# Designed miniproteins, single chains, continued (2), part 82

Each design is a single chain, and the fold is of that chain. pLDDT is the mean over its residues in the fold that is shown.

## One batch from the design tools (miniprotein)

Design m6824
Fold by ESMFold2-Fast:
Structure m6824 (fold): chain A 57 residues (1-57)
Amino acid sequence: ATKEQLAQLLKKDLGLNLSDANAEAELQKLAQEYQDNPQDPVSAYWKQLLEQFIQLQ
């Protein structure tokens, strides 16, 4: 997936009109929650999206 597609997915899921920068920050926040609660499937999903988001240019 492209960085744009990941940002759109986050906006759609949250129902918010976020910029790409804000979307990345929200994904980082959720990834940090996953570090504390790795058994949470939602947090695991967001961590994966964050990793993809960072890897894209």
Scores: mean pLDDT 60

Design m6825
Fold by ESMFold2-Fast:
Structure m6825 (fold): chain A 70 residues (1-70)
Amino acid sequence: DSRAEAMVLAMFLHDVFGLDFAKMFTWALSQGGNVQMQQMIQFADWMDSGNQDKIQTFVDNIRNTLKKLE
């Protein structure tokens, strides 16, 4: 369920990185379920491996995307 996946992704990024929930939820819905799930898995792998460069790039890309939403 792409809506449920969007909510989980939005909640995670809100709780961990302080990103705006409403903007995150809107962005996540636009990505579609497979992309949301793949991004979560990839991000979890980077968190586990301590790949700070990829983590920072991922978060910055999302922040930039949220700034362009509406």
Scores: mean pLDDT 68

Design m6826
Fold by ESMFold2-Fast:
Structure m6826 (fold): chain A 93 residues (1-93)
Amino acid sequence: SMAEREKLVEELIKNSNRLTRLVLIAAALVRGIKLPQEILDELSEEEKAEVEELAADLLAAARAAAEADTPEGQELAARVAARMRPLAEEIAA
């Protein structure tokens, strides 16, 4: 159920490091999963901007995947991969 999914996402966010937490918050927002306001209120203005940028990148990645057979989708996929590479490297470190 959505309520059970929301509780699981909340627990993952609370038990994650800063970078992973921002990625999970961005993913939840993209998926339309409602987060408690207290989680959002704990974000600094800089972290809110990072979440918005991550959410935009995740939406762009989803669109690129949906349009993979088009030149536009392939170009978008390349741009998203370039933007997400530093984040992937930081998570892997």
Scores: mean pLDDT 75

Design m6827
Fold by ESMFold2-Fast:
Structure m6827 (fold): chain A 62 residues (1-62)
Amino acid sequence: GAAEREALEAELERLEREGVRAVLAGDYQTLAAILRRMAEIERRLGREEKAERLLAQADTYR
């Protein structure tokens, strides 16, 4: 429902801020985990293509 969508969008905003901090810190392991979590949320929101792009980006940070 709308409340679930709002909660998922809010979690994405939080994860995006955490991702920026991870990049600034050079913490690619944390960034990869954040990107995978964002991909799960994007998929739940029906944004499969965006989820696939996030997973591909995460895979570059071994």
Scores: mean pLDDT 88

Design m6828
Fold by ESMFold2-Fast:
Structure m6828 (fold): chain A 82 residues (1-82)
Amino acid sequence: SIADAAAKAGSEAGRAAAEGNPTLAHDYQVKGARLAHEAGGGERGYNAGQTGAIAGMWASVSGLTPEQADKAGAEAGRAAAE
């Protein structure tokens, strides 16, 4: 679903950023947003995927653990898609 794709984008980007890999986090942001778009979400899906990824990466910058950044990104992406 669009919500699952957006949640996955946030989860993967947030975790990668918190693990110290900003390049991988950016790759997940781009790929996840595109997958949410392709899942039938169009612009909404793309924006939801980006919202999740940005929230996860921001959680990392705020000092949260990989697990916490994963959760924050997933929740934000899902909420933005619904």
Scores: mean pLDDT 81

Design m6829
Fold by ESMFold2-Fast:
Structure m6829 (fold): chain A 62 residues (1-62)
Amino acid sequence: MLISKKFFEKAPNALTALLGAMLAQLLSDEERYRLSVFLGDRVTEDTSPEEFYKLVLEFEKE
């Protein structure tokens, strides 16, 4: 249920701008909650696009 390869192929350069919005559509309520807990202290307003992408990939490995 996490971001599919198809989504990444469509928006590679706009990935960070779309990740937050698209995750709400791709994840179930439970998965969104788990992701929010995982990202809690790891994602802040200072988090770079590349760091956010890496965190999503780490969560995907779960």
Scores: mean pLDDT 57

Design m6830
Fold by ESMFold2-Fast:
Structure m6830 (fold): chain A 91 residues (1-91)
Amino acid sequence: MPTVKVTGKVYDSNGNPIKGAKVTTSAGETAISDENGNFEITVPVERPGLHTITVKVTSPNGNTVTATLDVEVREGETQVAGFAANDDGSV
């Protein structure tokens, strides 16, 4: 069963990393950002090919950021890196 590993960072309006932001995918997977603002979430997919993955980041202050990622999934694990979100609702 192929998987997609999405990695990213969450920052506040001053550029400081946010710990404790909740990351949720449309597949129901969840993760929480660490003290450096980093998160990692693994999404299982039924087969290889082009998939659309929706990632929602909710910061501790209640602001949410939603990003839609088009990913070409291969057999095994596919990694998507460089996703970033700010607590002001920007990415």
Scores: mean pLDDT 75

Design m6831
Fold by ESMFold2-Fast:
Formats: sequence, structure tokens, C-alpha cells
Structure m6831 (fold): chain A 108 residues (1-108)
Amino acid sequence: MKRRLRVVASLTLDPDIKEPITKEMLEKLEAEGKLDIRVVALDEQGNGVAVPPEARERARKAVKDYAIEKGLTGKVITMEFDVVVDEDDNVLEASEPRILYEAPAPPR
């Protein structure tokens, strides 16, 4: 049975990052367990559900790619995706990401 999910991903960059974020910087932060990416999934009724692994991977990749492309510094970015998954949680369809929120990261 196909399910439609709304996937929301938020990336929080360290406010001490003054340079444009690079792929190498994000990979280092992720390897050190310091990369703050939160992903949630909502069903068609707006209830929180388990995030399918493929949808989580796509969402994490999209916010990282956006941060690198825009050269973001010390910011919080929130993106939203619509995905359709099968009974095995495989992603069949995914929308283009939409920016919901962009703001300075809170001080430490």
C-alpha cells in the first residue's frame, strides 16, 4: 500500500562558523558526531511516524547540499519534502525540497 509522507529536515550550523560551509567541513562534523540534522516524518493526518531510512538519507543529503551550495554560515535551515513510499518503506516519489525557514543559529 502506498503512503504519502511529509518529511521535514532541519540543519543547525555552529554560530562560530564564519566561513562558507564546505562539503569537507560537513563530512568532518558528521564523522565527529557534531552535525545537527533533525528529520521528522508526518503522515497524511499530520501524525508523527517513523522516518523511512531512504527518506531520511534523501532529506539529510538535501539540507547538506543546500548549505554547501549557498555557502551558509552559523544558520538554521528547515526544508520540507513530500514523499510516497511503498509497504517496504522504499521511496517511489519525492518532491523538490521547499525552504520553510532560514535564520541565524542561536548562541551556544
Scores: mean pLDDT 80

Design m6832
Fold by ESMFold2-Fast:
Order: sequence, then C-alpha cells, then structure tokens
Structure m6832 (fold): chain A 85 residues (1-85)
Amino acid sequence: MPLSPTEARVLRAMLRLQARAGGVVVVSQADIAREAGLSRSTVSRALRSLEKRGLVERVPGKGYRLTPQGVEEGSRVLAEEEGLR
C-alpha cells in the first residue's frame, strides 16, 4: 500500500538521521520533527502508522528506529525525491 506524503517524509527524515549517525540509530519524536519540518503531533500519528506497517519500531524509553523494511522503503522514497528527470 502507498505511503501518505507525511509518512514518506517521516521515513525519509529517519533515514537521513541514520545516515548522519553512520548506522542504526534510535531517534526521538522531537528529532524526527526537527529533521522533517513537522509538528511532534503529526510525527506521532505518522510513526504509529509506520509501526503498524512494520517500517519502524518503538524502543521503550528511547524512541524509534527503522526496521530493515523501513530502510528499503525510505531509500526508495529518497531516490524518488532526489531523482534527476
């Protein structure tokens, strides 16, 4: 099923944060909101949907991280955004 624009933006933001960290990283809703340019409430709703899809996982007391499927989907979304016509 296709991602919403907000879900795609959150997933892409998490992939960028992971790339800057040099590997798998646990990120807070606030970090994702800052990177994506979205409100924390918007990010919270998108993360719930992405978790239900298996693209992100919640780490209790720490935040969220990408699953292997989330990395694949985020990479596809990022390629579509940065692709030259």
Scores: mean pLDDT 79

Design m6833
Fold by ESMFold2-Fast:
Structure m6833 (fold): chain A 88 residues (1-88)
Amino acid sequence: MRLWSQEEVDQLLKMVQEAVDQAVANKKAGKPPDVTVTFVSAAGETITLTVKDVFYTEQGRLQAEVDYQTTGSEPVNVIYDSGSEPRG
């Protein structure tokens, strides 16, 4: 994994949250919850984030299963917690 600036990470997290909200809306409308977001870095690198599923925890927090993929790389599967970053 490459280290991103804090601002770029924050922007990516906001885009993921927006995609998660859209996935929730799609699921409520009886559509598949899958949403794909493409982020292009300042260097022109393309990052594709695919929301595979969304669910609410017992605490009412929204979580999403997300595939992270860069051009030419294999996808990495992560769980995103809307309201906190995933801890490794």
Scores: mean pLDDT 69

Design m6834
Fold by ESMFold2-Fast:
Structure m6834 (fold): chain A 97 residues (1-97)
Amino acid sequence: LVKKIEKAGQEIADALANGDREKALKAAKELGKYISEAAEEIDGVDKSVVEPLVSGMYVSAINSVTGGKEQWDKAAADEKELTKKLVEKLRKKEEEY
């Protein structure tokens, strides 16, 4: 799951760099899905509780696609922070037997 989250984040970055808005939006949707799955897996938290938090990352990705470099830099920072926190939690869970 960590690898899927990292891949989706990279696909957003690559799509934004290439000006592919449709691909970036699809990657953002996949990222939101994996984050919700990770939260359910690591904390047993209902995805309906996590979805509002994940929506911020999705909106940031959308804004970075439509707003140019300044929007991208801001959205990338927010996205990386949220993703980093979840990946760290998921990694700790994967280290449990």
Scores: mean pLDDT 64

Design m6835
Fold by ESMFold2-Fast:
Structure m6835 (fold): chain A 73 residues (1-73)
Amino acid sequence: SAILEELRKLSETRPEQTEAFDRAFLRETLRLGLEPTQELAEKVMAAVLPLLKAGASPEEIAAKVREVVRSLA
């Protein structure tokens, strides 16, 4: 997946932002009773990727992840 390859590159250069994504995604999906599937993760990542590439803060990444997950609930 092109999205997963981009995420792999970002994890090398922006580990705090990618870690914030992973934590927010898992916490918000579990909080809402959603199954944290790869399909759901890819949909959320597609929406958040522009912020990751722009160097948004971990807090901004986490907030956007929560927003997108809630919209898909």
Scores: mean pLDDT 80

Design m6836
Fold by ESMFold2-Fast:
Structure m6836 (fold): chain A 85 residues (1-85)
Amino acid sequence: GLGARIDREAIERVAAELGEEAGAAMAEYVSLKRLGDQYLGDPENAEKGKEALARAEELAREHAEAYRAFQDARSEVLAQIRAAA
């Protein structure tokens, strides 16, 4: 979907700018956020969802520069997609 494309292109931009370790951290962040959202949709897995989201937030704090670059890249990719429509 559109969100997956934006996330992938943003991760690639972070890796190009800040290196592969930064890109890998943002890829893990995105995976944890998606897993958390999926688990929160199921009452039986709500606690696992909260744990995944907490791990994502910790990863974003530990890699603050990469996280900022990722958010900026996501905004740029979205703006480019909107301009092309």
Scores: mean pLDDT 85

Design m6837
Fold by ESMFold2-Fast:
Structure m6837 (fold): chain A 67 residues (1-67)
Amino acid sequence: MSAEEIAELIEREGTRVVLGRISLDEAAERLIEAGVDASKATIKRALRRALAGGSGLEAAEMILAAR
């Protein structure tokens, strides 16, 4: 999976967390189900970075560096 594909997933699921539709845990599980090859802890850290004002691409790069 490319950085751009992971970034798009982070932005999509992160938006759902911001809107109160799903929890951060559920967002991480959905990313794993979509084929993101990283630990749940790494994905949650990346999601937290994106939600704190980081870009989805920066968060995707964190995931790719950790796998």
Scores: mean pLDDT 83

Design m6838
Fold by ESMFold2-Fast:
Structure m6838 (fold): chain A 100 residues (1-100)
Amino acid sequence: MSNEEVLKKVKELAEEMKKLAETEKDPVELTKKMIEILKEMGKILEENAKNLSEEQQEELLKILKELFDYLLPVLDKVPKELQDEFKKILDKIAEIIEEG
């Protein structure tokens, strides 16, 4: 996958999570589905992050931060265990991007 394709896929997955937040009314099911999308994002980044430039890494981290800020009000409505799992996966993705 090219670096441009990686960025495009991550952006598409982020938009999918935002759309899911608008359509799924059960906060628990919403969070579980978001965790699965984050796992897919993590796999793509784990396989491709070594080829990303510093500028591309910074753009991805910004996208993830903006996504987290957008989702934070939804996460407040779910059980702590699911909140902790979501945050753990997101932190792992950020670590993968930063370590490149």
Scores: mean pLDDT 78

Design m6839
Fold by ESMFold2-Fast:
Structure m6839 (fold): chain A 120 residues (1-120)
Amino acid sequence: GDPELLAKLAEAIREAVRRLREAGEVRAADAEELARRLAELLERAAREAAERRGVEAEVQAAPGEVRVEGDEVVVELLVLVTSRAADPVSAAAVVRVTARRVGEGVYRIVDAEITELWSE
């Protein structure tokens, strides 16, 4: 793959995770809806981050495991960013998001971190 293009995709993922960490409060009926909404937020943030780097990319994010312990919810998200080119390259990551239920149908994002990041 193109090392410069791969670096831009990886930086887009890192920027998206920083923005997810800064999201504040998210409304969701339950932990499963929270996981879906977090995947949507990550996908949009990664797409916007790639665009800012001049990269035309397809972005997909999906929820993985969800763990609930009292008011704490830990969500695993998978994100894949693939360049739109004749020879496409991809960067993928596993992101762990920690949220706390602060009211009925309201969760606060406490942390978001990349646990794994790889190319192809």
Scores: mean pLDDT 89

Design m6840
Fold by ESMFold2-Fast:
Structure m6840 (fold): chain A 95 residues (1-95)
Amino acid sequence: SLREEYEAGAEKVLATAREQLTPEEVELLERGLRLLIEAAVKAEEAGTTMEEVLEGGIDPETQKLLREGLELLERVHRAYRERAAKAAEAAKAAL
C-alpha cells in the first residue's frame, strides 16, 4: 500500500538517523515522519498535492498534520545543527 511504501522509506531514513542523531532526536524525527506520512496518504486519497494542502481550504486536519510534522523535523534539524557546531568548535580547539 502507499502507507507501507512511505513507512518503508521512513524506516530507511530512521536507520541512517540512528547513527547520527541522539535517541531523543530520533524519536522526534519518527513522530514527524509519521505525521507527514498521514498527511501524504490523506492528500493522495483526496487527489491533491502537498502544495494545495499547505495553501489550505482542502482539509484542515491534513494541513495540521503536515504543519506539525514539518515543525518536528525543524526541531530535529535545529538540535542537530547546534550539536554539530559544538563538535566543530571542539575539533578546532583540539587542532
Scores: mean pLDDT 77

Design m6841
Fold by ESMFold2-Fast:
Structure m6841 (fold): chain A 110 residues (1-110)
Amino acid sequence: SKEEVEEYLSLSIEELKEEIRKLGYEPTPDERLDELYEEFMKDKNYPRKYSVFNGEKGKLLAEYEKDGITLKIYENGDYEIIAEKDVSFETFKRVLLTAELLGLKVQSKK
């Protein structure tokens, strides 16, 4: 839900990592987050997109937009981050970890 997405986006990066660990997973390491951010920012065309899709198109469960950044979470735990403008590394990390957490929660509810 939008309220659940907003709640997690209000957490610090360290709090988001701890929530992922509580589900029995290791969060994406900082070195990989650095690499993903550089790749995301390398595209000069807007909107910039980062997508994790593991097969057939799933049902959209939640869509959240704030400050030109859209986060979409799908029924199979897939997610997509869309940015209409440049984003800071801090903002990118928070959004990506939130997407990772929500995707894992969706998969864990099966």
Scores: mean pLDDT 76

Design m6842
Fold by ESMFold2-Fast:
Structure m6842 (fold): chain A 62 residues (1-62)
Amino acid sequence: MKKLSEIPRHRWIDVLIEAGLIGDKAASALLFMQADPNSTLEDMVNRVAKISGKSVEELLNV
């Protein structure tokens, strides 16, 4: 398994969808955060955890 931190930022949402961790609805809500250079990996993962009900640890180890 690859850590999400090892994946390029522009691929984070795609990889989370491909791993079955989030759906298209959650991905759409996160597009603005992924495009925002001030949004960190931690910000994105915390938002995904709240939307999907997945743990931060599970999301980081896709």
Scores: mean pLDDT 72

Design m6843
Fold by ESMFold2-Fast:
Structure m6843 (fold): chain A 68 residues (1-68)
Amino acid sequence: MREEVKEMLRKAAKKLGVEVSDEEIEKAVEALEKVTEPEELLELARLTENEDVESLDKLLEEIAERLK
C-alpha cells in the first residue's frame, strides 16, 4: 500500500512537471495515511491510474479539508 501510494505520487508529480524530493513524497504519504482509510487510498490510486482528474481533485480536496 505505502509503496503504491509513493509510486502514484511520483507519477502524478512527473505528469504535472513538478520536481519533488523523496523526503517530500514520504511526508505526503505519511500525512495521507493519518487522515485517510486504506479504502480511500485504493480509490485515490485507482483514480490516478485512470487519469480521472476531476474525481481525483474532489477526493484530494476532501482529504485536505481533514488536515485543516
Scores: mean pLDDT 69

Design m6844
Fold by ESMFold2-Fast:
Structure m6844 (fold): chain A 57 residues (1-57)
Amino acid sequence: EVAQLAAEARREGARLAELGDKAGAEAMNASVESQDPQQMAAAAEAGRRLAEAQEAA
């Protein structure tokens, strides 16, 4: 479901923004604007990993 993928990308974007990663947050928002399920899924996964790495640092 595109709505679910968009919600996941937005969630990771918010998480990245809280960590100060504006570029990462903007990339998540751009994936939602694309409405491409593959881009949204890939962005959400990449954003989650990036946020986890930044939180661990």
Scores: mean pLDDT 77

Design m6845
Fold by ESMFold2-Fast:
Structure m6845 (fold): chain A 82 residues (1-82)
Amino acid sequence: MSSEQLKQEALALQQVADELAAAPKSAEQLREWAKEAEKQGLTIAADVLYLAAVMREQGASSQEVADFLRQQAKTLLSVAEM
């Protein structure tokens, strides 16, 4: 996987995290964003967003999910810089 693709994956996760931090979002909304990521070829972001939707259904707060997505984005950016 290219460094550029990893950066795009991370950017997608960071954008969703910012949305979740601004206002609570449903598991259904997270799945719609996951589908959009899949259409763009962002398969890592899509998989992480599907997991985020499951976390919301299991009672995780919007902020907890936002923090999770930011952590995943930072990890992907770190790998892209290697």
Scores: mean pLDDT 85

Design m6846
Fold by ESMFold2-Fast:
Structure m6846 (fold): chain A 62 residues (1-62)
Amino acid sequence: MDRLNDYIVGTVSQGLRALGAPDEVVKQVEEVTREYLDAANAGDLDKVQAYLDEGMKLVDEA
């Protein structure tokens, strides 16, 4: 059971909505955050690094 992950994702979602983020962006961040937390909790540091690298790439393209 990943209740902690669900709680963290919910908190992030609420924060993004408070900052005026669109629902589509909130959903994308929720999905990425869940995947990141699942990888981190599993100790899969390679996947954690891959998510960080993809995020940096998206920022560089913006």
Scores: mean pLDDT 70

Design m6847
Fold by ESMFold2-Fast:
Structure m6847 (fold): chain A 98 residues (1-98)
Amino acid sequence: ELPEELTDEMLRDIKAFLEAAKKTLAALEEQLAKAKAAGDEEEVARIEALLERAREILEKTLALLAEIFERHGLDELAERFRNKDFDGAIALLDELLA
């Protein structure tokens, strides 16, 4: 069930989540590139499995957050979340919290 209200605290927490998710995905992709360069097939498979799982969870979370934003009339923010536009979503969250 979707929350009835969006507070500034909730928007700040969502922004922190996006920033953390962006950093985590970037770190995993960097580790994957290093493992591929090293020819470590076992590590490549491990990191690829982690990335797949992380992306699946993230996609479901972003879709849920987009529905919440749409319910509250934040259509542009919802669109940025659906498009996985982390930088655009963070920028708009900063504007909404200003």
Scores: mean pLDDT 83

Design m6848
Fold by ESMFold2-Fast:
Structure m6848 (fold): chain A 87 residues (1-87)
Amino acid sequence: EKKELEEALKRAEEAAKEAEELGQRAIKLAQQQGNQDTAQALQQWIEEARRALKEAQENPSTAREQLALIEAIALTARGILNALEAA
């Protein structure tokens, strides 16, 4: 269904933006705390979210699958950011 794939793609775009914003904030905070391993891992996850979004845009049939991956990355970035802010 074209409409459902279009909706999934829009959600993937939104989730990717959230992952980028939360991830970049977490990277900066991790670097400030001297946690280079966490910063590097976050950078790899953000790159994965970018690749997933590109795949969804190039192959819309994967949009739901890529959305789930991007949302998982955004949740992970949020969790790490919250943990770093609490430290």
Scores: mean pLDDT 86

Design m6849
Fold by ESMFold2-Fast:
Structure m6849 (fold): chain A 91 residues (1-91)
Amino acid sequence: SITLTPEMFEEVLDTVSEGLRKIAEGLILLLESKSEEEREEGLKLMEEGLKLMLEKMEKLMEEAGVSEEEKEEIYKKLEEEKKKVLELIEK
């Protein structure tokens, strides 16, 4: 079990909040896009938000002593989900 200090918890919340904010901004841009350029900006923001969350998750896994094999399985799962999302966007 991971026990977070108040400072660590605040850092996690800040990073998650920033990631979610970027994803939300990206989604709004995608929904309101009137050009391919705006759509690409929306996708880029969503990708940046996801990357921030993944980087924080990786750091937490490292601190928790998660094995390389377990990390690989998690990353494979995330890539599968990413592929599903991209397939939905391309419809």
Scores: mean pLDDT 72

Design m6850
Fold by ESMFold2-Fast:
Structure m6850 (fold): chain A 99 residues (1-99)
Amino acid sequence: GEEYARKAEEAAKKAKEAAKKGDGKEAGRYASEAGYYAGKLAESGGDKEAALRAAKAAEEAAKAATEAGKSGGDAVETTGGAIAGIGGAVSARLQAGAK
């Protein structure tokens, strides 16, 4: 679990850096990557702390991608990445929030 949480957090950091540079495509790509690792944590079912960390990272990456899309005009590709990030975040958060 810990490796996937760390990779999701690294992807979120890169999504924020890409968004700050106005690179909507890269921000969307990293949001998708953060969502992917959050989803893998949800599938592995177990470490609630790692799942919550991955969910938060994927949510932050999706937010960064959405913000970059508003600035860069590449809304379609950026939105796809943000949706993937949100999907992974929801899955991981549900695993973290299960009793």
Scores: mean pLDDT 73

Design m6851
Fold by ESMFold2-Fast:
Formats: sequence, C-alpha cells, structure tokens
Structure m6851 (fold): chain A 86 residues (1-86)
Amino acid sequence: MRFSKEQLIEAGRIILENEDKSTQERIALIAERLGISQSQASRLYGLVTMSYDQVLLDAVSRGERPSTEELIERAADRVVELQEDI
C-alpha cells in the first residue's frame, strides 16, 4: 500500500505531538485522523518512526540542528522514495 506525502507528514505530527501517549494510542489517533485501518496506521507508524530516527541521526552526525518540522518533512520524503521502488 502506498502512503501519500501528506499522510506521512500528518502521521509524523501526530507521533511527535503525542509523545506522552502510548504507541498504541498514537497508532489509533493516526487511524482516526487519516481515515485508515489500525493495521495500515501501524505500518505507517513503523515507517515514519524508523525514517525519522535515521534522518535525526544523519542530521546530528553532520552537525545540523534542523527543526522538528524539517525532520518530519525529511522523514516523509524518505518513505515516499522507498515506496516508489516497489
């Protein structure tokens, strides 16, 4: 299943705005907000969090200090590229 860049950005915002909530609660919020199944939201959560961690580590290793919004956008772009190869 292909996720749009808009869905990936929105998922990233939900994840970061709700860091005080459990993983399951954040997945449920993604499913509700994007109108997708909980299983689709779980996949989206995994893709976004993995890409966000990699983008954050890459930025820190290069001495960059990107904003949270820039990190969300970079993570979304990375997932879009990974989906185009399928």
Scores: mean pLDDT 78

Design m6852
Fold by ESMFold2-Fast:
Structure m6852 (fold): chain A 69 residues (1-69)
Amino acid sequence: GALAAQREEDLRLAEVLAVRRALKEAAKLGKVTSITVERLDDTRVRATVTTTKGTVEVEVSAAEARAEA
């Protein structure tokens, strides 16, 4: 239904925001070697970016992503 479609869109926005934030922080450390994004539940996602100098993890809520891009 419409509510399920809205949740799916909010999670997709959260995935994009988490990856963008993680890449911005990773760029300060070193060369990016891998990017992983996972849905922790129906309200939160985590992006993990591995670099030559360390790993960056960023969690974003669907609500946060809906409010800001």
Scores: mean pLDDT 82

Design m6853
Fold by ESMFold2-Fast:
Structure m6853 (fold): chain A 100 residues (1-100)
Amino acid sequence: MEKTYTITVRVDSPVGGEQVFLVVTSPTNLTLQPVRTPEGELEGESLVTVDGKNSQWRVPVPRNGTVLELTVTVEDDAPITVSLETADRFLKTLKTINVP
């Protein structure tokens, strides 16, 4: 059974001038709708497929930071992790849902 979650996160501009990505991950099939910000919508990129399922989405964060509203659909009570990353490294976890 599919379940949809609305997740709101605030991301401040990262020190260092690198492009920062919001990363949404689940071990099951994960669908992310276009991310809503006060300035408009941002589209995510699906990066990881597990057994033909999309398990990870990346969304570029605007340079000056913003508030991001995510609409995420997963199977059942699948865990969802929202993290902040650069292309090369993990920065921090912002939110977890259904994570044991």
Scores: mean pLDDT 73

Design m6854
Fold by ESMFold2-Fast:
Structure m6854 (fold): chain A 84 residues (1-84)
Amino acid sequence: AETQRLADELVRALEAGDWEKAQEILKKILDSPDWETALREAIRRAKEAGLAGNLYQVAKEYYEKNPSERSKKALELIEKELGV
């Protein structure tokens, strides 16, 4: 549950330029059992808002600071969905 709320919160943080909050919300998404669904919704909404590059940058920075199999898969998913 809350996949759509987490996606909305992430996009709002990106829109506000609050990178620290965006990373905190991304961590909450990745800690969820429904992380892939929540992340796909966040990617879709970020693309609609013109924030795809901002989402990619936050995810890349998060992975570099917090390397894990989950954060790597999240970055790879973002790259594939954004065509980067």
Scores: mean pLDDT 84

Design m6855
Fold by ESMFold2-Fast:
Structure m6855 (fold): chain A 85 residues (1-85)
Amino acid sequence: QKEQDEQALRVIERAEEVIKRLEELLNDPNATDDQLMEVIGEGYFTLLDLYNAASSLTNEQMRKRIQEVIKRLQEVIDKAMKRLD
């Protein structure tokens, strides 16, 4: 459906922004734990939205793209969490 495809694209775009922000913070020696925690929180909510979008999609190409973005976002969140330890 058009609605589901539009929602999926919006969530993918948001996920790409979160990934980019986390990567930038991880490469910034002056980044604070509070800044990392804030973006990690956004990342977890974005993961939930990605899973919800994937469950509603009939488009195989879009589903595959969401799965790839989920993997990348999880990897970046894991790296950020390790920095906080």
Scores: mean pLDDT 82

Design m6856
Fold by ESMFold2-Fast:
Structure m6856 (fold): chain A 100 residues (1-100)
Amino acid sequence: SEIDELVKEIEELARKAINSTDKEEQYKLLNEIFEKINELYSLLLQRTTDPEKREKIRELYKKIVELMKKAQEALDNGDREAFKKLVEEIIKLVKEMAEL
């Protein structure tokens, strides 16, 4: 499905970001991850009519946005370990959002 393809693309971008040794590439990949997450979020809301599922999607998206900000801050501070953990948590929430 289009949802499964977006999730796979997000996971592949995240893997590249975590394994990159270039800070500029990590910023670029983080931005690409966020763009794909926004595409996924829009698609999920367009396809979901159940109010409870829509609210859960919105709540997960808000958490993802906050983690994206923290991942950006980790890059700004050169904290590679924090960046990796934050990106992994983002992917976990993306999968939870997509499986609703």
Scores: mean pLDDT 90

Design m6857
Fold by ESMFold2-Fast:
Structure m6857 (fold): chain A 75 residues (1-75)
Amino acid sequence: MEPAADERVEVETTDAAGNRRTVTITADAIRAVADVLGTVAGVSEEALEELRRRLLAARTIQEVNAIVSEAVELG
């Protein structure tokens, strides 16, 4: 089972040594995180779909973390 290239998000991050590196996050992983947050945080189904869309559009790990944190705070 392999994610399609256009369903992967490549996120640039900085490791502990200060070197920049690219981390690949799959669309399936992003959707799974959004589903868990919706179940735990009690957000609406429409909000879950918005979260999935925003997570898939995220380009950095900081953006992903901000979206996740905002969703938890709202729920």
Scores: mean pLDDT 61

